# Designed miniproteins, single chains, continued (4): the designs that were tried, part 25

Each design is a single chain, and the fold is of that chain. pLDDT is the mean over its residues in the fold that is shown.

## One batch from the design tools (miniprotein)

Design m12845
Fold by ESMFold2-Fast:
Structure m12845 (fold): chain A 68 residues (1-68)
Amino acid sequence: SPAALQARRAALQATVRAIDAQISELRARIAAETDPRRRTRLELLRGVLEIVRGTERALIDRLEARLA
């Protein structure tokens, strides 16, 4: 139903906002990090979260296409 698709879209949008908050925290930690090895590990974690965010956004786009 359209209502079920809208509810699922809202849930996915909430997940993307949570991931965006985590990415923002990681960016702040990276900017403050003076140890190159720790910085590299934080950059890898950021990269993983950006991939997950992209996947969740693609799912939202598919749901929005079904609602159009």
Scores: mean pLDDT 87

Design m12846
Fold by ESMFold2-Fast:
Structure m12846 (fold): chain A 80 residues (1-80)
Amino acid sequence: MQQSQQHQQQGDQAFQQGNYQQATQHYLQSSDAASDAGDYQLLIESSRNAAISAEKGGQTDLAQYYRDSLPVIEEFGRRQ
């Protein structure tokens, strides 16, 4: 399994358990690995999930950062 997909699954498990801050960390690791691999669809998905989990975990500034960056990531992915 690609490193990015592994981190995405770890994030999903943490999210299901209500460990939102842990889920955010795993989703961020997934987005970094997806970016390195050129997997822009997974980068968009993991970044969106990081924003959602960060908001639920009370990490408001981090959630806002990913919401603001998503349009740029989506535009870049669309051109690939």
Scores: mean pLDDT 77

Design m12847
Fold by ESMFold2-Fast:
Structure m12847 (fold): chain A 95 residues (1-95)
Amino acid sequence: SAMEKIKKLKEEIRQKLFDFAQRLLKAEFTGDSERIREIEEELREWLLKELGLTEEEAEQVLEQVRDIVRNSITEDDIQANADKLAQEIIDKKLS
């Protein structure tokens, strides 16, 4: 069903956002500014090319992922925030 396809897409987006947030958190912890830039560029490319977001929407998501990294204390916090962001991305694509 269409609803099942949407749920699967949301889960795929959530997993990808979680992976990017984890990678950014590790790079931030080690102070690797070049690695941070590489990860952020990979995220931007994925948002633009794979999800078909606009430049403005992709920048908004990138800022939200940075906020997740900054404000999350646990992996469970990152998972919850990634799920919320994935839902927001789905809602924008369905509008």
Scores: mean pLDDT 84

Design m12848
Fold by ESMFold2-Fast:
Structure m12848 (fold): chain A 83 residues (1-83)
Amino acid sequence: SETEILAKTDLAVLYLETELSNYPKEQHVSIVKKIVDVLVKEAGDNTAVKKEILSRLKSKVVKLDLSESDKQALLDYLDSLEK
C-alpha cells in the first residue's frame, strides 16, 4: 500500500515534468493541487507516507518551469498539508 502510493507519487512527478507545459499557465497551479490532493487522500492518516509524498512533490515543484509566484503558491499549499 505505502509502496503503491509512493510509486503513484513518482508517476505524478513524471507527469508534471513531461505534461504540465501542455496546459495553459492559468491551470498549472490547479492541476498540481489536484494531483497533490489525490495522493494525500490515499495516504489517509499515515503521516510518514504523507510527509514523503509532500517532500517528493516539493522537490519537483522547485524544478518545474513555473513563475516564481506559482511556485510559491504551490510550496505554501504543500506546507499547509504537512500540518
Scores: mean pLDDT 84

Design m12849
Fold by ESMFold2-Fast:
Structure m12849 (fold): chain A 66 residues (1-66)
Amino acid sequence: SEEAKLVEEARKETIEKVTEAVKTKGIEEAEKIGKEIAEEYDKISPAAGAAAESATNAVVTKAREA
């Protein structure tokens, strides 16, 4: 379905951009970027926004444990 593709796109984009931001801008800024991505996807699909939020939390949690 189109929604399933959008959810997967949101997850992948969020993982890539938030992971890069952790390396280049730090954890705090990366979390903000992830929230912005989730808000933009939520405007199109709440499921895609939730996927982006979940991906942001996963990347940030892993970064804090490193």
Scores: mean pLDDT 86

Design m12850
Fold by ESMFold2-Fast:
Structure m12850 (fold): chain A 68 residues (1-68)
Amino acid sequence: SKKLSREEILRVARMLVGMSTEPLSAREIAELIEKATGAKISTREASRLLRESDVFVRMRDGRWGLRR
């Protein structure tokens, strides 16, 4: 299995969220990272990394967007 660093995960997540027309759930982001990179990331790990990043904002419905 392929392992990504925290910075690589956040970079890919930022790209995926930026390309999306709508905010994405942590589960959707984890699934899209796996499809794009082959790296398996749990929804829990994705949620934690997104929460700790200053680039992402959690919407009221629990989906993630880019901070504006």
Scores: mean pLDDT 82

Design m12851
Fold by ESMFold2-Fast:
Structure m12851 (fold): chain A 65 residues (1-65)
Amino acid sequence: SKDDIIDQVVKTMGKKFPDVDKNTLYDMSKSSISGMQSMGIPDDKLLSTSIKFMTTILDIDKKKK
């Protein structure tokens, strides 16, 4: 389900970016997955695509600090 995908993204991203607030990761995951679904990304690719997208955004933010 969409909620299961969101939970898996949050869990994965929380391990990679432990300094990012969990609520922020949840909001980003919801927005990312909803955006990807709107673009026609299949459910079986939502997890990997969302993780890749969020990792790119958070890596850019981390490099600014």
Scores: mean pLDDT 79

Design m12852
Fold by ESMFold2-Fast:
Structure m12852 (fold): chain A 76 residues (1-76)
Amino acid sequence: MTVEVPDFVGQPGSRLLEWAKTFAENYEELAATIQPQDVVVYQDPMGGELPIGTEVTVWVKRGSEVLKFTFTVGEP
């Protein structure tokens, strides 16, 4: 089974967290680390139809820093 994963590049962390609440396996851990105002600058894989269990890495810009976070695509 696959899930449609959006391309979050250029979007705020709040958009990622709204999607992740339904589709990420460890949403609570992701929500503890990503801030709503963070801006996603890179994503791997870039989105599209991904199998459940795929690890997606996002790089977010917070001020002058770039931070790396990973989440796993879960079942809704």
Scores: mean pLDDT 82

Design m12853
Fold by ESMFold2-Fast:
Structure m12853 (fold): chain A 65 residues (1-65)
Amino acid sequence: MRKQAIAETAIQIEAAALGVEVTVERLSDDTLLLRLKGSPEKIAELKAYAEQVAASTGIKVVFEE
């Protein structure tokens, strides 16, 4: 199922809106690695959003700054 692609797209759209640079790597069928660059406040907002998307899609997210 394409839940990983949905999660990637949602996270990238939010990152663009917040001005955070995101690189997404697929570690497995259910796990995404997100490499984040930006202000600490905007990174925190994106992390909170990504965790909500992960919970709703059944995808795991791992963060690297």
Scores: mean pLDDT 80

Design m12854
Fold by ESMFold2-Fast:
Structure m12854 (fold): chain A 78 residues (1-78)
Amino acid sequence: MTDEEAIEKTLEALKRRGFSDEDIEKVKKYLEGIKKAQTEEERRDLVLEMLDYLIEKHKGSPGAERLRRMKELLEKRR
C-alpha cells in the first residue's frame, strides 16, 4: 500500500466516524507535512501535533484513549 493510499484510507475512516470537513482538512495538512518532512524529528513533531489535535477534539471518547497511548509510545521513541 502506498503512502498516498494510506492517507486516503485514513481520511475515509475519519469521515465515517463523523469528523467534520475542517477536521479532515487539518489532518490532511498534517499528513502531507509528515510526508514532506526531511528529518525524523520533524516527522515526529508533526505526528505528535496531529495526535494532540485529535485527542483534544474527541476528549473523553475511547478513540482519544487509543490516540493518547500512541502519543506516549512516540514520545518514548529515540
Scores: mean pLDDT 72

Design m12855
Fold by ESMFold2-Fast:
Structure m12855 (fold): chain A 99 residues (1-99)
Amino acid sequence: MIDEDPLIKAWELINEARRLLKQGKVDEAIEKYREAAKLAGEDHPVVLDNLARAYEAAGKYDEAIAVYQRLIDRLKELGFDPGYIADVEARLAELQAKA
């Protein structure tokens, strides 16, 4: 939207969350990714991918699996590249083997 593009703000929050993850501040990173989801839409592929990775980094494998599954469904719905979908599916399968 004009004057305060929620998508720009969401991207800023995603970048901040990635920095927090590199610092080991995983719970703070998850909070920023959740805030980004509210601004960009909770089913936005970039938000889902980043949120799933943050849960994985936190050792919250059940939550990560749920978000990756939602991401795969959304990517298929939007007609994303089959190779990218296959990469996400491979990541999900690897996580399911650990959970």
Scores: mean pLDDT 79

Design m12856
Fold by ESMFold2-Fast:
Structure m12856 (fold): chain A 70 residues (1-70)
Amino acid sequence: SEREHLVETLMRRLGISRETAEEIVRLLEAGVPLKEIAERFGIPLSALQRAVLEAEVEIGVEELKRAVSK
């Protein structure tokens, strides 16, 4: 699952609990900017951005290509 993969990547990269990672994913799904999420949880924006990007790359290069080709 894309959502589960993002949760696990956030936990591993940021050293946060599953509950915190799931809350971050919920906020992302609701369209809350990464900057606001980073400020709310005291996470460096660069670290949060890097973790999200890593999860997206692992989910699929083909999925990203498809989004760009639309």
Scores: mean pLDDT 76

Design m12857
Fold by ESMFold2-Fast:
Structure m12857 (fold): chain A 84 residues (1-84)
Amino acid sequence: AMEAARRRAVAALEAFKRFVESDPSLTPEQKEKVLELLDKAIEAARAGDFDRAIEYVQEAAKIMGRPELGKALARYLRDVAAAA
């Protein structure tokens, strides 16, 4: 239940982190700050703090200028938390 939810949330965040690492449209400064926030989101998700993870994801999406990606991932994290 909760362990499966944490695993799914971490996997989704790790996938998003890999996407950010490979995104050529981001400046080095944006990439550094976004990756820092995603690392914090991953640690929050590992702790079962999905609300905190969603907060970090929303901040990261704001920096990227891609709010729809942030909304999609936040929705997924909320669904994972609700199913735990």
Scores: mean pLDDT 83

Design m12858
Fold by ESMFold2-Fast:
Structure m12858 (fold): chain A 75 residues (1-75)
Amino acid sequence: MSVNERFFLALAGGDVDLAMELLPHVDLSSVPREVLEAVLANLEEIRADFEARGRLDKAAKLRELMEVLRERLEE
C-alpha cells in the first residue's frame, strides 16, 4: 500500500494522529484538485462532529491538516 493510500485511509477512519505522521511523506501533487476538494468537504463534516462531541484536540489537529490540503489547492 502506498503512503498516499495509507494517509487517505487514516483520514477516512478519523485517525488524525496517523494522518499527521504520514503527511510529510505524502505526495499531494499527484492528487487531482477535485479529489482534494471532495476530501476537504468530508473532513469538514468530521471536524464538526469532533467539536460537537467535545473532542477539541482532534478537531484542532484536523484543522491543521486541512490547512495543508487547502494550501495545495491554491497552487
Scores: mean pLDDT 78

Design m12859
Fold by ESMFold2-Fast:
Structure m12859 (fold): chain A 100 residues (1-100)
Amino acid sequence: IEKKIEEGKEETVAQWRALGVVDIRVEIYERDGEVFLRVTLTRADGSELVFDIPLPSRERAEELAARLEALRAAGDIDGAIRAIEDALLELYQESLRLTA
């Protein structure tokens, strides 16, 4: 289930990049002992895509959030989207290695 969700999120982010993402917001939260990074992608027309990235630790979530905020502050939206895609791919690959 998690593997399919992560693959779906990666594909969705790639599609949203093609549609012209202009802003990225991130928020860290915990649910049932699990840490998540909530990502909000905003298009030029104001439409938003919200999704959660499960992270293995708060430290990993804070590192990713800091990187995304730094890229956003620099105006590097493409770099921020790529960082999200890289994180989703890494989580999917880690899931494969741990559950196989």
Scores: mean pLDDT 70

Design m12860
Fold by ESMFold2-Fast:
Structure m12860 (fold): chain A 59 residues (1-59)
Amino acid sequence: APAPSVDEQRQALAETMVAQGKRAGLAPLGEEYAQRLLAATTAAEQDAIVDEFDAALAA
């Protein structure tokens, strides 16, 4: 089987964010950050979005 592409990894991470948001009772937050992650074009933007999501879940 081919290795997962960067886009496939990003899609999987976005799906994980949706699941984490739903599990925390913050489904709209998970959806918002997942969409934002999928729109990110650089690794730096991805890292910033993940950090913001983690901070938002902890707030």
Scores: mean pLDDT 79

Design m12861
Fold by ESMFold2-Fast:
Structure m12861 (fold): chain A 86 residues (1-86)
Amino acid sequence: SSAEEEGRKAEEIVRMLEEARRLEEEGKRNPSTREELLKRAKELRDKAKEMYESMSESGQEGFETYVAIADAERRREEEARRRAEE
């Protein structure tokens, strides 16, 4: 179904963005491979954007809400860790 297709696209977008983030972090640690890793990360982010743009309006809205919630939770966890170290 189209809902199942949108769910699979959302999963692939998340996987691509997670891989891009991993490559960017590795690039920060390894100057000799930085340029190639950042290039690969950009390609993954561009592909994720293309997949996102291929989704329906409701699918895009649902994905944006999901990402916003995940980002807010990550920021709250980082703040909690900082407070625990004080």
Scores: mean pLDDT 77

Design m12862
Fold by ESMFold2-Fast:
Structure m12862 (fold): chain A 60 residues (1-60)
Amino acid sequence: SNATIVATRFIDKHPTLTQSDIGEAVEYAEGLRVGLGLPESLLPKLVEHYLSVEEAAKKK
């Protein structure tokens, strides 16, 4: 799926997060994108937003 391809790309960019964490963020972002009727082109931006928030939370 498109979400799987996006998840793989972000794993390399966020080495402090687990593959599971990144996969969950991608699934959440994709669900939100579909629910709001947003285009697929916004998926990477939504994922980056959630990953940034998650990294900030773990870097306490």
Scores: mean pLDDT 72

Design m12863
Fold by ESMFold2-Fast:
Structure m12863 (fold): chain A 59 residues (1-59)
Amino acid sequence: TVEQIKARIKSALEHFDGEEISFQQLAELVGVTQETVEKNRDFIEAYIKEKNLLTKIIG
């Protein structure tokens, strides 16, 4: 479900200790397709800003 995917994305972002992450890498960490992660781009960018995470989404 969308909510489960968002929860996994949040967890992956919070536990990722690198400075940059691609949508492909995030998809691999979450266990979904890159297209699924890209559909949640606005959510991902908003969450990074809201939580002041050090990780940046790249290409």
Scores: mean pLDDT 80

Design m12864
Fold by ESMFold2-Fast:
Structure m12864 (fold): chain A 59 residues (1-59)
Amino acid sequence: SDVEDAENDLKGAEKAKEEGSKATAKAALHGSQRNIETAKTEEARELAEKAKELAEEAL
């Protein structure tokens, strides 16, 4: 679901920040950007935006 996809990208972004992996952070950034564009619910959009912010911080 859209919410599950956004939650997975958020976890990916959190892991990228913990590990300091730019490759993982870049993947999470691209995933979160797609999820923002395709989000059907406000909850999914908010989670995707949070994932994008964390991924950008990890870069």
Scores: mean pLDDT 79

Design m12865
Fold by ESMFold2-Fast:
Structure m12865 (fold): chain A 86 residues (1-86)
Amino acid sequence: MAAVEELLDLQVELAREFARHADDPAALAALRAARSAEYAALAARANEEYAGLTPEQRERLEARAREAEAELEPERARMDAINAAR
């Protein structure tokens, strides 16, 4: 579960970074480019770890993902507001 937890933490970090730069398309593109290799490497490790998880570990990971979704509500609201203003 270490790699899947690290990936979840990185996804939260990236969502917050993207939200901070949501009004700057150039900064968003640069941020995505800069972080893509790190994300890909961690996602590969997390996918291998996920395949070996027990049902109980998967349920715990799903609960943790739901908590992360709730934590990111302000960031999602910001992105939704920007999208609505298009």
Scores: mean pLDDT 78

Design m12866
Fold by ESMFold2-Fast:
Structure m12866 (fold): chain A 107 residues (1-107)
Amino acid sequence: MEERARELLERAVEFAEAAGLPEEAEALRRAGEEGIRRIREEPEKRVSLVVAAAILGAAATVELSDPREQARLVAEGYVAAAIAAAAGEEKLAEKMVENAEEGERRL
């Protein structure tokens, strides 16, 4: 659903801002909005876009020593979840949220 995708994208942006990454927050908003647009407008690319989002969402579980880089991966995980939600992939979006929340708990 578009509403769920919007909620997850806002969560990504708010998380990045709270983590002290305001420039990254703006970049993530634009990337997420573009990903959601492409899911809506490019149905022939849907599978490729969902797979790309799944790879990005899995990266949220990677452990990095730099807290800023770790926070960036978490925010990117929420953007990936937003794109999966926009594609109607509810189970995948839920798994990506779980991965991002796990990364968030490490901060």
Scores: mean pLDDT 83

Design m12867
Fold by ESMFold2-Fast:
Structure m12867 (fold): chain A 74 residues (1-74)
Amino acid sequence: MTEEEEKILKAIVDEGEVGAPGTVTLAQIRNGLKKLGIPLTDEELEEALKDVTEVEPGLYYVTEAVKAILKYLK
């Protein structure tokens, strides 16, 4: 994991409880990114995560979400 990936992951995890088996909500991802100065709208965030398989509706594996977001921001 790169330092950039670790920073984003830490910011997302710090927004709340990580569900088993390491899942986070769209709201946790959004709020974590805002704290890092990356103000994605909910629409932009949904576009970034469109190809990420949801564990359950609205729940994402945090590591896969981080990778998709970094790809979108590039």
Scores: mean pLDDT 75

Design m12868
Fold by ESMFold2-Fast:
Structure m12868 (fold): chain A 99 residues (1-99)
Amino acid sequence: MKPFVEAPPDSRAAIFSNLLWAIGLAKVNGDEELLEKFKKAYLEISKSPDARPSPEIFELAKEYAKKVEEELLSLNEEERIELLRKLQEAVEEVLKEIS
């Protein structure tokens, strides 16, 4: 399994990475309320480079990204590949919806 790219927590790259994983997990879990919050934050940051998510959304996205990493580390290789495929498909579906 390819490890997560480790970037400074407040860098633009880290914020986007955390939001993408959070979007994927929220979509897979069917959490529509959290998914809409993460989608909104992603769109705001994508359209305005100076925009930052609220501290609440920033911390929540970081927590969700950590949950994904911890779950992947707890699985065997076959299960990790399947979870990564589901997360990638979920993210791609959401990004196509909002583009």
Scores: mean pLDDT 76

Design m12869
Fold by ESMFold2-Fast:
Structure m12869 (fold): chain A 102 residues (1-102)
Amino acid sequence: KREEATALQSELLDRAAANPDLTDEEIVDMAIEFAEKLRELGYSLEEAVEQAIVTAAGMARLAGKTPEEIDRIMDKVAEKLAEKYGDKEAVERGRQRARDPS
């Protein structure tokens, strides 16, 4: 589980570093796919949301996005995951954890 999640995350970050023209929409879509893969691997919705938002923020930073653009991308990932899964409380907890990772 952890090794597969880490490998997938590393691949996404490498793609962002290699592609400075990566759009906000592409980053969001890749983060949503990552959350789906984490759910398939048995991660909770809260954990999948946290990791998807953290990975989206990392991709956005590597693609040269501003702090304001990164914030919009993170919020859009959370919005789409809340729409997809319907559990707004779990998504909000994951979003908060992504903003303050210990």
Scores: mean pLDDT 82

Design m12870
Fold by ESMFold2-Fast:
Order: structure tokens, then sequence, then C-alpha cells
Structure m12870 (fold): chain A 68 residues (1-68)
């Protein structure tokens, strides 16, 4: 759990430095899929489709992970 949260936070941090929010969101979704967290990957895709920021997506995914 903690390694996934750290990896997601690193991706969000890089997005803030580079401005590549779309790329960071795609990498977050790929990471969640690779870990079998398909429901969280679907949540991230839906939020991205609604125009949510990388930080908003990170927050929602982390909140859901803590509830598992």
Amino acid sequence: LAPVIMELAELAGEALKTGDEEGAIERMIALLESRGLHDLAALARELAAQGASVGEILGAVVERLKAM
C-alpha cells in the first residue's frame, strides 16, 4: 500500500514541476492497473474525463486506498 502511495505522490510532484498533468495522470492509471487496482484506475479515468487536476485525482485514489 505505502509503496503505491509514494509512487503516485512522486508522479504528482513531477507534474507540478513540468506542467505535464496529462502524462502524470496516464502514468498513475498505468501504475494502478499494473497493481490490479482496476476500480481505482477506473476512478482516475472518470475524474480525468471531468477535468480533475492531478492533485484531485491523487487525493481521491489515496482516500479509497486507505478505506481498503
Scores: mean pLDDT 79

Design m12871
Fold by ESMFold2-Fast:
Structure m12871 (fold): chain A 84 residues (1-84)
Amino acid sequence: SSPEDFLALARELARNSSPEELVRKAIESLTRRTPELVLATAALLILAREGRISEELRARLPPELQAALDAARNQEPAPDAPAP
């Protein structure tokens, strides 16, 4: 159980599941308080960074996960972005 194995599983889950299915799984895992939430969230963040989570799907997430997606997309500095 290396970090590389976890990332490989998260990427496989992201490729093998629709964005809507991952959103649903994340919500269900959070509601049931299962450890699957960590893997589902990691896969969801991968899809969010690829721009594959629509605004409609993002709105269905609890506020904490919405904030995480927003941070992953909007606070990642681009190499070409000037420093403020």
Scores: mean pLDDT 73

Design m12872
Fold by ESMFold2-Fast:
Structure m12872 (fold): chain A 97 residues (1-97)
Amino acid sequence: MAAHEAALEAQRAAFLAQMEASMAALRAEIAKIPDAAERERALAIADRTYEALLRLAERAFAIGRELAVDPLTSEAVAEAVRPEAERLQAEIEAWLA
């Protein structure tokens, strides 16, 4: 009975660690931008994007826990978060324009 919750928490921890590592790599690349104003703008966009992705991931894992499914492979979880993911993609594209 506890095996699914333990596996889900381990998967969540691994996913969040991977997101944090990806964000650290992105910040390192942004730090190479020679123009200070462009660096600040890029960091602000990256931070906003990361916070939004963390909220989306937490919701997906919460739904996965409630439905007792794998949030990274479940069609039900994907459908539940799809409208927010699509809005976030459109917002990121607008921020990068």
Scores: mean pLDDT 78

Design m12873
Fold by ESMFold2-Fast:
Structure m12873 (fold): chain A 74 residues (1-74)
Amino acid sequence: SLLEELEQRIEEKGEIIRENGDMELMKEETKKLLQEAIDAYRDTDPELAELLKEALEILEKGTIDVSKAKATFQ
């Protein structure tokens, strides 16, 4: 249930960001969603929370190819 709700929220947020074409907004919103998910799952699913922490670390280090993503929107 919680995982399904999180998946739906991520997809919905991604659609809005895609329509706006703002890659910086997408990165910031993704970081917010990951942090919220980490907080939500920390006690109920610590394994998932650990994976989400790794994803957040990757985003912070800028391993997302912004040029590749930008080409998708233009």
Scores: mean pLDDT 65

Design m12874
Fold by ESMFold2-Fast:
Structure m12874 (fold): chain A 65 residues (1-65)
Amino acid sequence: SPLEKAYEALKQALDAIRRGDAETAGEYGKKFWEYYKKLPKEVQEKIDSADTLRGILKILEEELK
């Protein structure tokens, strides 16, 4: 599903940022924003209200419950 794909892409982007892999972080960041466009409007609005990428990841985790 787009929600699962968005979550996995963002998780991999954040892991890449943590290890200093800018190229991989950029690639998964782009994939995340592509999947974001396919999410329900209500989920997009929650993501838009988040101040951090980790905040977005938490929103996606809650939506997957």
Scores: mean pLDDT 85

Design m12875
Fold by ESMFold2-Fast:
Structure m12875 (fold): chain A 60 residues (1-60)
Amino acid sequence: NETLLKSTGSLTGLSVEQIRELAKEVGMSPREAAVLITKEALKVGRPLSKEEALEYLRSQ
């Protein structure tokens, strides 16, 4: 979990505050949003933009 939280910023290109705002926008917890965004970033092999992350979370 510590490693996951630290890698989330590196892999997603998003700050913790940006992840919280995205989570609030889609009605999920920041932890759930961080996990989903990290999985998608790993799947595509690059950090996601804020816009890509928001659209991805909305599709979940």
Scores: mean pLDDT 73

Design m12876
Fold by ESMFold2-Fast:
Formats: C-alpha cells, structure tokens, sequence
Structure m12876 (fold): chain A 68 residues (1-68)
C-alpha cells in the first residue's frame, strides 16, 4: 500500500544526501496528494527532462519502489 511505499522512500532518502535525498522527499510529499499510480506516471514523464543526475537517480529509485 501507499504507507509501505512511503517507508521505502524514507529509508532510501536516509541513505542519500543532497539532490537525491531532496527529490526522494518530494516523491514522499507527492504521495500525500496523489495515488502511487499518478506519482509513478509523473516520474516517468519527468525523467527524460530531469535537471540533474541527482534528480534522475532519485526518479529511478522511486520508480523501482513504485513498480513493486
């Protein structure tokens, strides 16, 4: 469920720093407003235009967790 996805994202955020951590925290915040399916679609749509390698890495981590 959504709570398990949030916990996995929080665990990954704790293991990361800077841009990756910040981007993972934004994904957690998005799950408070949107379904996991909507968040997944948003990340898939955003990934090709990610502004930094940290954003790309965070999006890949989040997409892996959201695809479980």
Amino acid sequence: GTEEIKKKLEEEAKKNEGEVKYSLELAILALEQYSPEDVKKGLEDALPNAPTEGHKEAAKIALEILSE
Scores: mean pLDDT 79

Design m12877
Fold by ESMFold2-Fast:
Structure m12877 (fold): chain A 112 residues (1-112)
Amino acid sequence: SNMAKAQSEANKAISEAQEVLDEARRELDRLREAARQLSAADPSSRDDADRTVKALEASINALEKRLQDAVNSNTDPSEKLTAAREILDDARYVLTAVRKALNDAEARLRAL
């Protein structure tokens, strides 16, 4: 049935979004440590490093809440699929941003 297919695809997108957010959380923990080391070695970078970490953490927290709301929704499977796909795309974008920030912080640490 079309509904069963939509539900299956929604469940897959939800699972993929959860995996991407879990990876983003792990990369954020690595970024937090790199930012701490960078701030200790170069105190002038502290405010920028703190702002970057806080902004990315806020983005991950917001997406985790959106994903939980989508999982708990009793809406139509097609609407749930649309929401899950949008969350997955946003989660991938945030993961890319966290990885870029981590690479930038690690490169700065190596230059010191």
Scores: mean pLDDT 89

Design m12878
Fold by ESMFold2-Fast:
Structure m12878 (fold): chain A 100 residues (1-100)
Amino acid sequence: MSGVERIREDLSTLSLAERRRLVATLAQLLAKDAEELIADPRLSPEQKAELREIRERALEVHRRALDPTASDAEVEATAEELLELAERFQEIVKEHKELL
């Protein structure tokens, strides 16, 4: 099962407060995973640059997800951005595994 598909299913069943917490947690984990992968010497400079962008945007998603004044629509938009970043991260991981 795709992790991204599971996250979409989970988000659809959660309250606004629970969705904010889940998005914040997942964004923080994505930023950490991107930081760890940036340290791998086998990655190209281009892949490392994309991972830095993913990390920076994931940290911004984490910040926005923790905003208690965010509307339902703003939380949904933040969740969709997180899912797009997660998909981009997964493609880099697949490319990296093919190089091993």
Scores: mean pLDDT 79

Design m12879
Fold by ESMFold2-Fast:
Structure m12879 (fold): chain A 88 residues (1-88)
Amino acid sequence: MTLEEELALLEKKIQGLQLLKAYLTTGDESYVDKIAELFNLSDEEKQQMIAELNSLDDAQRADALARLDAAIASGQKKIAELKEQMEK
């Protein structure tokens, strides 16, 4: 995989994590719609994701948010490193 392909894949994954965090904090299903478009999810996969996220208790949701924040921060750092390595 080229650095450009790795960067594009990582940026897409981080965008997905940001949308998931937005859904967990707002409850706005439009963020799940954007995840489905970004990853070409079926209606069934989208509905399963909504059902699973809505089944989380307060402690599980707080843990999920903390993990998402850590993953987003780590991914953004990796994106910056990959951009620095790319040829001009």
Scores: mean pLDDT 81

Design m12880
Fold by ESMFold2-Fast:
Structure m12880 (fold): chain A 84 residues (1-84)
Amino acid sequence: LTPEERERYERLKQELLDAGVSPKAAELVAGAWVAANYPEKVTPLMARSLGGFALLTEEEIEKLVGKTPLEAAKMIDPFVKNYK
């Protein structure tokens, strides 16, 4: 991670935490956004990565595509909030 990538990660993670998202959901979504080089919305590859980690069904993974960071975090939160 470059210093700029780390700063973007921490900023997005904090925004999600401030919105009431669990630490694990915030970490996963912020990490996916940095790894995908900050797309406007969830890409199919990002949805599969997030859904695989959260153990989502194929239908739930499809629903992640096109979501904003906050929307994606809220969708996976129920599945990962008890992590860590």
Scores: mean pLDDT 78

